Designed miniproteins, single chains. Designs and how they scored, part 66

Each design is a single chain, and the fold is of that chain. pLDDT is the mean over its residues in the fold that is shown.

## One batch from the design tools (miniprotein)

Design m2280
Fold by ESMFold2-Fast:
Structure m2280 (fold): chain A 86 residues (1-86)
Amino acid sequence: MTLEELEKEVEELEKKLKSLEGVKSNERLSTLSRLAYLYAQLGRIDEAKEYLEEAKKIAEEINPTEETKKELGIAEAAVDIAQQQA
């Protein structure tokens, strides 16, 4: 994936996140986890950590599916790796 493709996906997901504002759902959890992952890939560690913490908070308040738990785990791993390379 190119830098331009990553930035485009981030913009689309941030718009989706705004439409899900105030909703505690697996869709919002998945969106936040994906944003954390993408920001980690971009080396934007502070933004990646912020989205990851929001995703973790929602995961504690809902019953996550096995898929959204996996997505959250992938995002956590990506943020941890990005921090070690910064």
Scores: mean pLDDT 82

Design m2281
Fold by ESMFold2-Fast:
Structure m2281 (fold): chain A 61 residues (1-61)
Amino acid sequence: MVSREAYEKALAAKSVEEAVAILREGMEPSESVDFLLASLGKIKDLERFKAAIERYATPRE
């Protein structure tokens, strides 16, 4: 699961690669996480990447 801290840091990232690294550190290593991050890392546009994070990883409160 993505922590709120990792989520907020990823949204503040200056590049897709930086955001992916932050999410990877905030999640337990697994094949599912690696697959998810590989799929998100294919998004070259930072704006699109942030939209995907908001859609799939928004903390519920």
Scores: mean pLDDT 66

Design m2282
Fold by ESMFold2-Fast:
Structure m2282 (fold): chain A 64 residues (1-64)
Amino acid sequence: MKTVILKGESFTREEVIEAFKKAGYSEEDVRKAMEELGITGDTLSREEVLKIGRKLGVKVIFED
């Protein structure tokens, strides 16, 4: 199982893309998942990141 780790309560699009790339996903796959989920904001919530993780089949862990 691939794992994505992110710190904090809100994330930039680039932070999320970088975290998923580190987990072995391409930038285009992550951007496509965001687009298909209607995630168009500059900042993502934990819930939005979890939706991306579910769509791509990856476990997401948040650190405070």
Scores: mean pLDDT 83

Design m2283
Fold by ESMFold2-Fast:
Structure m2283 (fold): chain A 100 residues (1-100)
Amino acid sequence: SSNQLQLSRSIQQLTVRIGQLIDHIRSTSSDSQYNQIVGQLYDMFSFTFSVVSRLSSQGNYQQGLNLIQTVIQQLDVMRSLSPDQTLIHSQQLVDWMQSS
């Protein structure tokens, strides 16, 4: 469906933005910071995909799209932060997602 196609494209955009952030932090962080941030980004992606899949199965495509766009905006914020700030911000985002 058109809604499924929009959702698929938004997930692809999210995947690209995560990859760009990972590449950025690889050059600016310590190995320990890198591993922690990558782990948090993986948790964030897995949670987002799980929630979006559930919302899609319920016909709530707009909520799924809104969640993906919110996450992309937070990834863009993290690109402007130091590795320590990115670690804190990504943990706060994961905590928010798990509490919602």
Scores: mean pLDDT 85

Design m2284
Fold by ESMFold2-Fast:
Structure m2284 (fold): chain A 68 residues (1-68)
Amino acid sequence: SETEKILEEMEKIYEEMKPYLSEGAAKYYEDMIKQQREKYEKDPNEKTLENAKNALDVLKSIKESIEK
């Protein structure tokens, strides 16, 4: 599904960012991704897709800031 692809992209971005994150920041983003996946698995709907897209955009922005 589209949501599964977004979650996979978020997980990939997280792994790429992980070496640059503090332990606390790494745990925060890991938990955020886990929460998005849990919501999707429990109740897959248009809102979970929209929330996942928004979360992915946030992660992309953070990665760009770190790689600067």
Scores: mean pLDDT 80

Design m2285
Fold by ESMFold2-Fast:
Structure m2285 (fold): chain A 97 residues (1-97)
Amino acid sequence: SMAEEEKKREELAEYLEFLLAYLKEKGKLTPEIEEQIKKTLEALKKGEESEKISELLRELHKVLEPSDLRAAHLALALERANAEELAEMRAALAAEA
């Protein structure tokens, strides 16, 4: 569905923004990596076709170290898990009030 495609595009944009911040914090953000991430984010924002997004992701993958990509994926997954736990705690507290 279009709603599922929109959600996947939003999740990809969130991941790329996280990746940009993560690599900058770790001192691993080169100008080439920054340019490729920003180009992909701009293409997503402009509603470019999935084929163009896939091409840009392939180019980004060529300039990223596989270990850095895996580390960023794990870090984002942990932040998402913590956010879900915090949301559950907030809901439980609201139910007691």
Scores: mean pLDDT 79

Design m2286
Fold by ESMFold2-Fast:
Structure m2286 (fold): chain A 84 residues (1-84)
Amino acid sequence: SLDERLKNFLEAVHKELQEKEEFTLEEFKELLRKLAEEYNVPGLAEIAIELAEAYQRETGKTTMTREEVALIVLQAVREYRASL
């Protein structure tokens, strides 16, 4: 089900966030595209990437913290669900 795929995707993201404290935009794009493909949630990575790029333009930050990545991903999941 979609709920199981989203749960598994979020669990995989959380696991990867344990391995690093900071992410570049390029690392974020690579990670989310990989996991969205793996857990069959097409389009979710692109939503998250768009949010991350907007955040980078607004803040001028070159990296995102673990907490910032988590918040962006949660917002992307909310928008993905709303698009269905």
Scores: mean pLDDT 87

Design m2287
Fold by ESMFold2-Fast:
Structure m2287 (fold): chain A 85 residues (1-85)
Amino acid sequence: DMEVIEIADKVAQELAKRADEKGITEEDKLVEELAEILGVPKEYVRELAKKYGLPLAVFYVTAEKLGKKDLAEEWIEQAKKALAE
């Protein structure tokens, strides 16, 4: 879905901009900034980043906020399968 991809890309760009402007290099601080951008609890983003990595966490939360959680779960399962092969 192009809408999820486009919004997730904009979120990733905003995270990168904030990280650069604030000199953030530690993942826990990136998780805090991402949680603020997405308007979700920091602990939720931390769990997703630990489970899927930060880039997929951005995509997952963006898709969930757009009511497309099933799409995000399907893409993550495809990514896991590709890594297992």
Scores: mean pLDDT 76

Design m2288
Fold by ESMFold2-Fast:
Structure m2288 (fold): chain A 62 residues (1-62)
Amino acid sequence: SKKKELERKKILETVKQILKMYGLPEEDDVDKIKEKLRELAAKHPEMQKFIDYIIKKLDELE
């Protein structure tokens, strides 16, 4: 639906900003984004809960 597309786009933009802030390259492929987020959580355990939430949201909106 249009609403899900907008929510997914917003989450992806948020994810791209997070990756950029941690010096990781931009990624458009959702599966690769999830991989990079998991790697980020491994290096920054304080981010784990938030990263798990974002991954869950991406999975639910697909």
Scores: mean pLDDT 77

Design m2289
Fold by ESMFold2-Fast:
Order: structure tokens, then C-alpha cells, then sequence
Structure m2289 (fold): chain A 101 residues (1-101)
């Protein structure tokens, strides 16, 4: 198990992941076909979400950080996130089918 991080260390990690997500989101806005930038933005948002979940379990809710996460997820687009998840599910299914040959 990773070492237990302080509340302040967890909040700092959330801020860093949200900052990185913003950088990749700006790339996606300029080039919407850039799958790599979309994946990087989504990965950083997922990491921020998990860290915020850890803070919530400790009774520490940072409403500003939660609002920033929700804003960035909306800017990235729910439909695009759903299509990316479908694509990843199809890739995993294809790998499974290849293992059965």
C-alpha cells in the first residue's frame, strides 16, 4: 500500500492533476481529433477524482476543487467520454477474442 498522505499533500496532488488536465484540454480544444491529448486529460481527471474521494473519506471536502473537476469534465464533454469508454471496451474485447484463437 502507498504511504498515507496528509490532507494538504492530497489537495496539492488534486491541484496538480487538475492543472495537467487543463493543459491537455486546451490541446483537445485546438485539435479535437487528438486522441492522446483527450486520454491524458481524462486520466488526470480520473486521478483527481480518486484523490478527492480519499479526502472525502477523511471528512475533508474541498468544494472549490470538486467544482473545478466537474467544470473540466463538462468542458471535455460527457458524450466524448462515453465514446472513449466504448472504444476502450471494444479494444479489451478484441484482445480477449484474440486470446481465444
Amino acid sequence: APPELSVEELKELVRKHLEEARKYLEIVKKDPKNEKAFEEALEHLEKASLLLGRLARRGEVDEELVEELVELLKELGEERIEEWLKKKAEEEQKKYEELLK
Scores: mean pLDDT 79

Design m2290
Fold by ESMFold2-Fast:
Structure m2290 (fold): chain A 99 residues (1-99)
Amino acid sequence: EELKEKLKKAKEELEKLKPKILEGDEEALNRTEEIAEEILKIARENNLEEIAKLALEIQVTIGMIRIKKALGMDISKEREELVKKIEELIELIDKELEK
């Protein structure tokens, strides 16, 4: 029950961050990383392997965005890919909450 409450809150925050990420909000990117780190910890403690994998992939994608941005590269495609991964994570969380 506490697990489901934490996942539901994380999902709701991620939904609000999606449009801000596409607009290039750095604070939204930082908050998404924090939420992904929390979800990874929760998923690992509860043997939610697919959720853990997506949370890790989101963190890796954020790292890639930061590196490419520091190199002066266009990151629009990477932001879109990050949002897609967030949507996939939300879908997996929804399936877990239905149990």
Scores: mean pLDDT 86

Design m2291
Fold by ESMFold2-Fast:
Structure m2291 (fold): chain A 67 residues (1-67)
Amino acid sequence: AELDAEFEDGAAIVAAATILVVNRRTGKATEEDIEFLERLLGRATNPETKAILRDMLEEVRKILEEN
């Protein structure tokens, strides 16, 4: 159960990082990217994972607002 939660949190970070890397490279982000990251943040259980996801979400929001 705890190991499964850690795996899910790790998978969420990888998914969020993938979106952020693509958005940084293209200079574009979408509202769907924001919604997806907010869902990942809402499902995260580890406080450190939540902090990482919040930072990534803010970076994606900045990209969206710039374009």
Scores: mean pLDDT 78

Design m2292
Fold by ESMFold2-Fast:
Structure m2292 (fold): chain A 86 residues (1-86)
Amino acid sequence: ALSDRERLRAHVGRIAQELRDFIEANIADPEKKAEVLAWAEAELSRVFAELLAQLDAGRISLEEALKRLEERHEQIKAEIAARAAA
């Protein structure tokens, strides 16, 4: 069985790959692609660090952490789409 920390990390890894695939599909310019990817990875890393700290401190459940992670995934994806259109 995976620990709560390992389960959270696995979901972050899945989201990171989904965001990379979305950027590859929607941005053709290599420079813009690199900038948007760097932004998305930094944002996801920040979210992971915050949720992990709360989970490790026992302040939130794994269920709540995963819910917040999926909410942030939707927000990051929407921002990538906006940046792709600009």
Scores: mean pLDDT 87

Design m2293
Fold by ESMFold2-Fast:
Structure m2293 (fold): chain A 94 residues (1-94)
Amino acid sequence: MLEEVFKAFKDFLEWAAKVVPSLKEEVERALEVVEIRKEEDEKLALYTIRSIAELITEKGIKLANKEEAKKLEEKHQELIKLVEEALEKLEKEE
């Protein structure tokens, strides 16, 4: 699950940076932070992915055109669904 979520997160960030080039630096920092977190604590990495995805989506919607903003929200919703499913699985495993 974590690797699938991380792949979806990376795909989301790469798309966001392509649509909103000014987010490229934030995308690079986000990937670095999550790479470190996933080695330390899987649950913390998932919470970090969720928080960063919300922030990037909020900034992207303000900077992108209407069609691009809608696609960004759709990709964000898909990613958050995967994060929530992964968190539920981890909480049941404890």
Scores: mean pLDDT 80

Design m2294
Fold by ESMFold2-Fast:
Structure m2294 (fold): chain A 58 residues (1-58)
Amino acid sequence: SAHIEKAQALGKEAGAAKTGEEMRKLGEEVGRQYELAGDSGGAATARGMGEKDGEILA
């Protein structure tokens, strides 16, 4: 779906993020797109990775 495709594009952008805050924001956005697609597990994973990677990157 368009939401999953957008989530994948945002995930790729998160991989290029330079700050922990950007990583967290992108993780939240990816999670939102997965929720809109009906994938609550994918949403939870994306948010968790955004928080963890944001902490590491910071």
Scores: mean pLDDT 71

Design m2295
Fold by ESMFold2-Fast:
Structure m2295 (fold): chain A 87 residues (1-87)
Amino acid sequence: MEEEQKKLVEEIRKLLERARELVREAEEKLREGADALEVEELAAMAILIASVAKLSLKKLSKEDAEEFKKEIDEVIEEATRVAEEAE
């Protein structure tokens, strides 16, 4: 159980980092005046990856799940903001 929990924490961290990188890339593209569709696609991918990480929270301890949930929700909010600014 402990080993599986550690692997799950690692997977969630990797998904969260990947989602954050996509948000940063979307923000950079938005600043450069890139096509709105390109920015929206990057933001949508970030939201999808963060949502997958959120589903995995059900298998974590309550304390660990609460910390990751906050970070995941923040990433989804930022990605949504970037997509809205690209409109």
Scores: mean pLDDT 82

Design m2296
Fold by ESMFold2-Fast:
Structure m2296 (fold): chain A 68 residues (1-68)
Amino acid sequence: IIDDLVASSNPSIASMINTTDPDARDAQFAAMLANSTAQQQDVIRQMYDYIRAGDYQSIRDLYDQRAS
């Protein structure tokens, strides 16, 4: 599942998924928001909510919908 996400997903999102330290993950999230457009910020926030919930399938589904 994580390997599939890494193969098909943005490297920054894959990095956040693979980061188990909450403080390091929060720092990655903040950096992504700071360097993103308003439209990208909405998607990043939604993905971050799924990462915190451990719902990696919803992250994959969101990414697949956006990539299609």
Scores: mean pLDDT 65

Design m2297
Fold by ESMFold2-Fast:
Structure m2297 (fold): chain A 68 residues (1-68)
Amino acid sequence: SMEEERRSRFEGLRLVRKLADEAVKQGLISEDQGEQLVLDTALYMRENNITDPEKMLEIAKKKLEETV
């Protein structure tokens, strides 16, 4: 349902934001890079109709590796 897809997207974005926050705390990326990681992942998710939280996290991890 639309509600289930909305909850999955929200959960995925929470996980990505947590990943970005942790990377900033560890000094791997700047706060600006962390925010950009979240925005880029959200945009990719929207453009490719990805709602799976685990898939969103995989994409964010790959983008993070490309930034470091």
Scores: mean pLDDT 82

Design m2298
Fold by ESMFold2-Fast:
Structure m2298 (fold): chain A 81 residues (1-81)
Amino acid sequence: DLLERIRALLGEEARRELEAAGASEATLRAIVAAVEGDLEEARRLVSGGAGNGAEELALVLHEEEERIRAVRRERQAARAA
């Protein structure tokens, strides 16, 4: 469940906002990939076939930028051991 992964990564507020906005599955997958540090996969998902996904992703990333950045830093530090 993509929304459940978003809740785990970004919190319940972010999950509720994305669900209320009706974010596409491609947008949700791209956000999860971006938070997990896979920016290439995130860009692929947005550009691959979601004509509106890029705008939705940009808006959500802008609103959640600091939270996403903090989560990415935390995961990258943990992965670096």
Scores: mean pLDDT 65

Design m2299
Fold by ESMFold2-Fast:
Structure m2299 (fold): chain A 90 residues (1-90)
Amino acid sequence: SEEIKKQAELMQEIRLLLEKFYAEGKISEEAYKELDKRLAEIYDESVKNKLSLEEFKEKVLKALEEIGKKHMSPEDLKEFLEEFEKVIKK
């Protein structure tokens, strides 16, 4: 479906953003692994439960905020969430 295709495209873009922040030293290896695992779990849930694009975006945002608050500085988290907002508006 169109929604599944858009969710897959968003997952790819989010993973590229995650890799960028890891390469820049803004995300630790521990945070990178936890985020990658959580994103994979959300994608699997979205396929299994046929989540809407909006429900998928909300679950991803919540996970990024939760894990980001645990592992990132407030400044780096704010920048990450601002870049995520740009990705989801494509």
Scores: mean pLDDT 84

Design m2300
Fold by ESMFold2-Fast:
Structure m2300 (fold): chain A 56 residues (1-56)
Amino acid sequence: SKSYVAQWGDTLENIVKSLTDKPVSDLDIYIDGVLQVNPDLGQFLGPGTVVSVTEK
């Protein structure tokens, strides 16, 4: 899996796109180790939040 630590002004979508070119439907997305069932891609994440992605 790939991971990124959020910085000021990062959206979930921008972080995911920086980690992979795969569509969200082909990914498991985790925020601070918690699997996101219906991720809000437009959400801003607080600095220090860890985002991880794995390919299905």
Scores: mean pLDDT 83

Design m2301
Fold by ESMFold2-Fast:
Structure m2301 (fold): chain A 100 residues (1-100)
Amino acid sequence: MEAAKKAEEYAKKAEEAARKGDAKEAAEYARKAGEYAEKAGKSGNLEDSTKASRAAGRAGRAALRAGPEAVRLATSEEQLKVAREVAEKLREIGEEIEEE
């Protein structure tokens, strides 16, 4: 299926972007690899689904390798909001500890 091929293509692009230190491109390509893996999964073909899932996994690891910014860009908007709230709370706790 074309979807499995696209997942593999974007996984390679994510790995290349990660090697260049391009967090934004690594995150974008990892996201696209995941989208095509989902499409391959919906096809009902086990071989294509397995291949696409492995490609999406490699793309995800490439995003992690590119650093925290790539992970942040690849996460959902809701997860990003939670991460910001946690960071703000940790900052407040740090200020209270330093005051003591």
Scores: mean pLDDT 68

Design m2302
Fold by ESMFold2-Fast:
Structure m2302 (fold): chain A 96 residues (1-96)
Amino acid sequence: MLSDEEKVKLIVDELREQGWDELAEKIEEKLKEGVITVDAAAIIGQAALALGEEVALKLLEKLNSEEIKKLVEEIKKKKEWSAEEILEKVREAAEK
């Protein structure tokens, strides 16, 4: 339902409401540079809300890794992924 621009605004605004300005700024910066996709930003935002800012920042640092690319593609292909399954995969990617 939302455009990519509206999705980005929603993610950034939600992170700022949590007081995570650094994470919000980093996501905006990487999106402007074309380093991450809007889908990757949405996944990182969801990870921050559920697992905290530190996990989301670790994911941002690893966005060019093969693991993060595969995670994004799997989530896009499996529309049936529950929030818990997404968070578990995100946590695994952040820790390894």
Scores: mean pLDDT 68

Design m2303
Fold by ESMFold2-Fast:
Structure m2303 (fold): chain A 87 residues (1-87)
Amino acid sequence: SDADKASALRTLADLLVQEARELNWPEEVREIVERGAAEMHAALDAGDVAGAARILIEMLERAAELSEDEKLRRGLRSAAATVRALA
């Protein structure tokens, strides 16, 4: 359901923001994740679940592109694949 998808998107975005802060990801990557999460939450608050999923995928792709750490890049790609599977 859209409610279940919205809940999953919120949980994933919140976990990504938390990990970015706790693991001290590069500032450029953290900025993209925090901004993307805020835009995704705004879309969900407006009832646009499909738009929220697109925003989160775009955020994850941009963050992965700027990431030089192979483990971080793989994690971000895995998260993007999870969002695509939910859509």
Scores: mean pLDDT 86

Design m2304
Fold by ESMFold2-Fast:
Structure m2304 (fold): chain A 81 residues (1-81)
Amino acid sequence: MELVKALKEILEKYGIKVKDISVSKEGNTVTITFKLERVPTPEEIDKILNELSKKFKDKYKAVEIRYDPENKTLTVKFIEK
């Protein structure tokens, strides 16, 4: 899946190692959850969001990023047009 590959490459580019990936699709929303070796900083999340918006702005209506520092999980939601 192009989305998963692109997200993983962006995370690894910023030095964030991915341990596990899960993907779910419900209606027009694709949710990708990453288990990470560490929690990204707010600055790293901003850089990741900017790179994602540039890459997928024409394919998706919205991209949402959330992270859980206790579980070291990053959740990215793509809302289809």
Scores: mean pLDDT 77

Design m2305
Fold by ESMFold2-Fast:
Structure m2305 (fold): chain A 81 residues (1-81)
Amino acid sequence: MTRTTHITPDQLPPGSDTDFLISVATVIIRGFEERLGKPLESVSLEYVSEDRAVVRLTIGGLVVELEMSKSDAEKVLEYLK
């Protein structure tokens, strides 16, 4: 059974830059890997609008979705590969 957790920009501090978003994604991945005892299985990118995208992380049957700008999402995806 797949459980989905969606994290929106409103849940992040104002003025978050790309490096901060990479750090947040890394902390989330490591936290769930440790808690579930499973590695990161997949990272994908979905475009929500012209300027917005969702980075989807799959860990141990859990799906975590991080919504951010298209540019930031593409940089986070490249870093997590």
Scores: mean pLDDT 72

Design m2306
Fold by ESMFold2-Fast:
Structure m2306 (fold): chain A 65 residues (1-65)
Amino acid sequence: SSLAEQISKQTGISVSQAEIAIEMAKKALETGDFDGALQEAFDRTSDFRTGVAFRIAYEQLKKMG
């Protein structure tokens, strides 16, 4: 399963919402703007569970690169 499918299963958000969380977590790592990327993830999904998904994606991506 993709990272988005795994995060979706862990958090209860949709796969498309998990993909947004991963996209924004990558942006946070590239720019160093964690809070800005997290806020954009919330704005794009309108789902508070995206915060947990974003943190999981951020830690997983940081560990891999």
Scores: mean pLDDT 86

Design m2307
Fold by ESMFold2-Fast:
Structure m2307 (fold): chain A 84 residues (1-84)
Amino acid sequence: ERDRLLEVVEGAIREAEEAIANADALAAEFGLDAEGLRALAEAAKAGFAAAKEAIEAGASVEEAKAMIDAVVAAVQAAGRALAA
């Protein structure tokens, strides 16, 4: 389970990095503010990086899941605000 969580977090970090690199194009495609989308992607990357560090430092599977869930919830809330 821990290895699966690490894989998920590493994938999420890569996706966030891709979103940062392509923020202008993604914002144009979805009719969003590019700076807002970039800020959201940066926040997501930071949150998942913290979760990865915790997993590597020996955090429990439950703690790691809670951290990931918190990042996902924060990103979803910020995304809704960006779209409003």
Scores: mean pLDDT 79

Design m2308
Fold by ESMFold2-Fast:
Structure m2308 (fold): chain A 77 residues (1-77)
Amino acid sequence: MLEEAKKRIEEELKEVEETESERRVEAARVSAEALLTLASIKDPEKREEVQRRFRENSGPEEEERVEALRRLLEEVE
């Protein structure tokens, strides 16, 4: 169900906001935006460039969190 998947994503975002500092939440959102932007890029060369920059800017902890959120968004899609 779409509403159920949406609720799950919102709960994950709430957990990030409640259990992490505002700085971490902001970093996670920026990373999520980067992943969504990367998914929108049709050019494979540009896509790899953005992916490289994302990994360079984000620590493993942030990458794992954003990857989990991306998986939930894919379930809604």
Scores: mean pLDDT 57

Design m2309
Fold by ESMFold2-Fast:
Structure m2309 (fold): chain A 90 residues (1-90)
Amino acid sequence: MEEKKKIEEAKKKVEELLENTPSLSEETKELLRKGLEEAVKDEEKILEEKKKLLEEGVEEKDAYELAVAYVAMKLVLEEMKELREKKAKE
């Protein structure tokens, strides 16, 4: 329960950073928002990435934000790869 709350708070923080990044296109922001929504559904994966970050000396508060962002980015990169492969076949 407490871990889920920290994950949701980290998601909101990452979403806020994305909205305040003028160099990102709206299409990229939409993909990242979708990635964040999917990432927070997989609590175990976020906790695994957070544990790796803590082992590398990242502070716990930052580890949650970075873990959520990292999982979201992995999902976005996979979707972009699939879109590229589909477009190449058309």
Scores: mean pLDDT 77

Design m2310
Fold by ESMFold2-Fast:
Structure m2310 (fold): chain A 62 residues (1-62)
Amino acid sequence: GEEGAKLAKERAEKGGGNGEAAYEGARYGVESGDPTKGALKAIEKGASYGSGGSAASGAEAS
């Protein structure tokens, strides 16, 4: 849920990554019911923002 997405954002930001991409990826993972799909979404958003790797790591931590 929303709390999981907030935790993913915080973890990504602590790692120096893009918290926004991690948040969006985590939300997509919850909406699709698949954390892997959320991680892929975080990578896509992170690539758009220039920081895919850290976002993907945060999304998979669920």
Scores: mean pLDDT 63

Design m2311
Fold by ESMFold2-Fast:
Structure m2311 (fold): chain A 93 residues (1-93)
Amino acid sequence: DREARSSQTLQRLLNGIREKLREQKRYDTLKSLNDAINGKSSMSEEDIEILIEVARSLGGVGQGLADALQLAYETHGTDGTADVLRTIHTYSR
């Protein structure tokens, strides 16, 4: 199933980002990411920069996510970045 494979890829990507944030002890950025995905708050500019760096460091699909987050932030700010993250979370289920 193509859709199931895509959902698994996005879930693995999000989990990879969360693990890398934990390894770097960036717990505030990890909390900010989870709150943004759940619609509780938008990430700060600093947290978005950290998230883009971490996603880019994963390569492959992570690089594509970093480029999408960078574009969303540059065009729609913190709220646009949160919308991209919520979309990814929805499709990862």
Scores: mean pLDDT 77

Design m2312
Fold by ESMFold2-Fast:
Structure m2312 (fold): chain A 62 residues (1-62)
Amino acid sequence: MMHLEITAKSKEEAIEKAKKKLEEQGLKVEEVLAEAQLGDTLYLLLGTEDGTLVLVKAKLEK
């Protein structure tokens, strides 16, 4: 499983930034499998076309 840490202003921005970074690694995001938010930190579990699971930890900017 891959791990990715990013900073974003919203959930939408976090997903877009994660997709762009994963695309740089040759991975295409197909779906968001799970999400959880703890305070100002958003956790996303993403599924890719090749079946790779990616755990994203996104710090939400204030």
Scores: mean pLDDT 82

Design m2313
Fold by ESMFold2-Fast:
Structure m2313 (fold): chain A 67 residues (1-67)
Amino acid sequence: MELSVEQIAKFILKLAEQGGSVQAVADSLLAAGYSRKKVAEALKLAAKQSKNPEISKELKELAEKLE
């Protein structure tokens, strides 16, 4: 089963808002066979949708490292 960019972004944002590790989520997605490009796009979308500046910054920085 392959999740869409929007589904991954929603999942990342929900976990980050609950105090989950964004790095661990990204690593898990890459280990599951998702492309770096798809994970980066989802991280960027989640960052844009986040209202927490610390979470948004972490998501953007991680996305840039995967490009």
Scores: mean pLDDT 80

Design m2314
Fold by ESMFold2-Fast:
Structure m2314 (fold): chain A 55 residues (1-55)
Amino acid sequence: MSETERRVARLVAEAGGVSAADFGAIAKELGLSTSTVRRRVKKLIESGALVEYPA
């Protein structure tokens, strides 16, 4: 896992999970675009590092 992916995962977890996370705020905090954060989150869900709860 890259350092960027670890930082995204940490901030998402601290926000209360994927559904509670503000990806724009995370992107701003990390100096990334919102699309980059969304792509990293998708990869982390696919790898099992993040859990996406069903609605």
Scores: mean pLDDT 75

Design m2315
Fold by ESMFold2-Fast:
Structure m2315 (fold): chain A 91 residues (1-91)
Amino acid sequence: PSPEFLAQLQALLDTPEARELLKKLTSKDVNEAIEAFIKLAELLQWYAAVYLLKNIGGKSTAVKFLKELLQYLPEDSEARKLLEEAIKNLS
């Protein structure tokens, strides 16, 4: 991530919406975490959402979460393709 990207990310994380989604992302309920990830992806784009997961729980947690999320996506979706690339890059 570039310094510019980190500055933008910090600004976005300062919003009440982003903080609420981050709290839900750490939930033990997989469905709640998935919903939060989808909303974070919408706010921060897929690349930024993957970066957040990596920094919150570390690389292994990010990969595990993305693999679980992949099970719920259609195989022909853009989201699935982006998640597969993210998993490969983080692995």
Scores: mean pLDDT 65

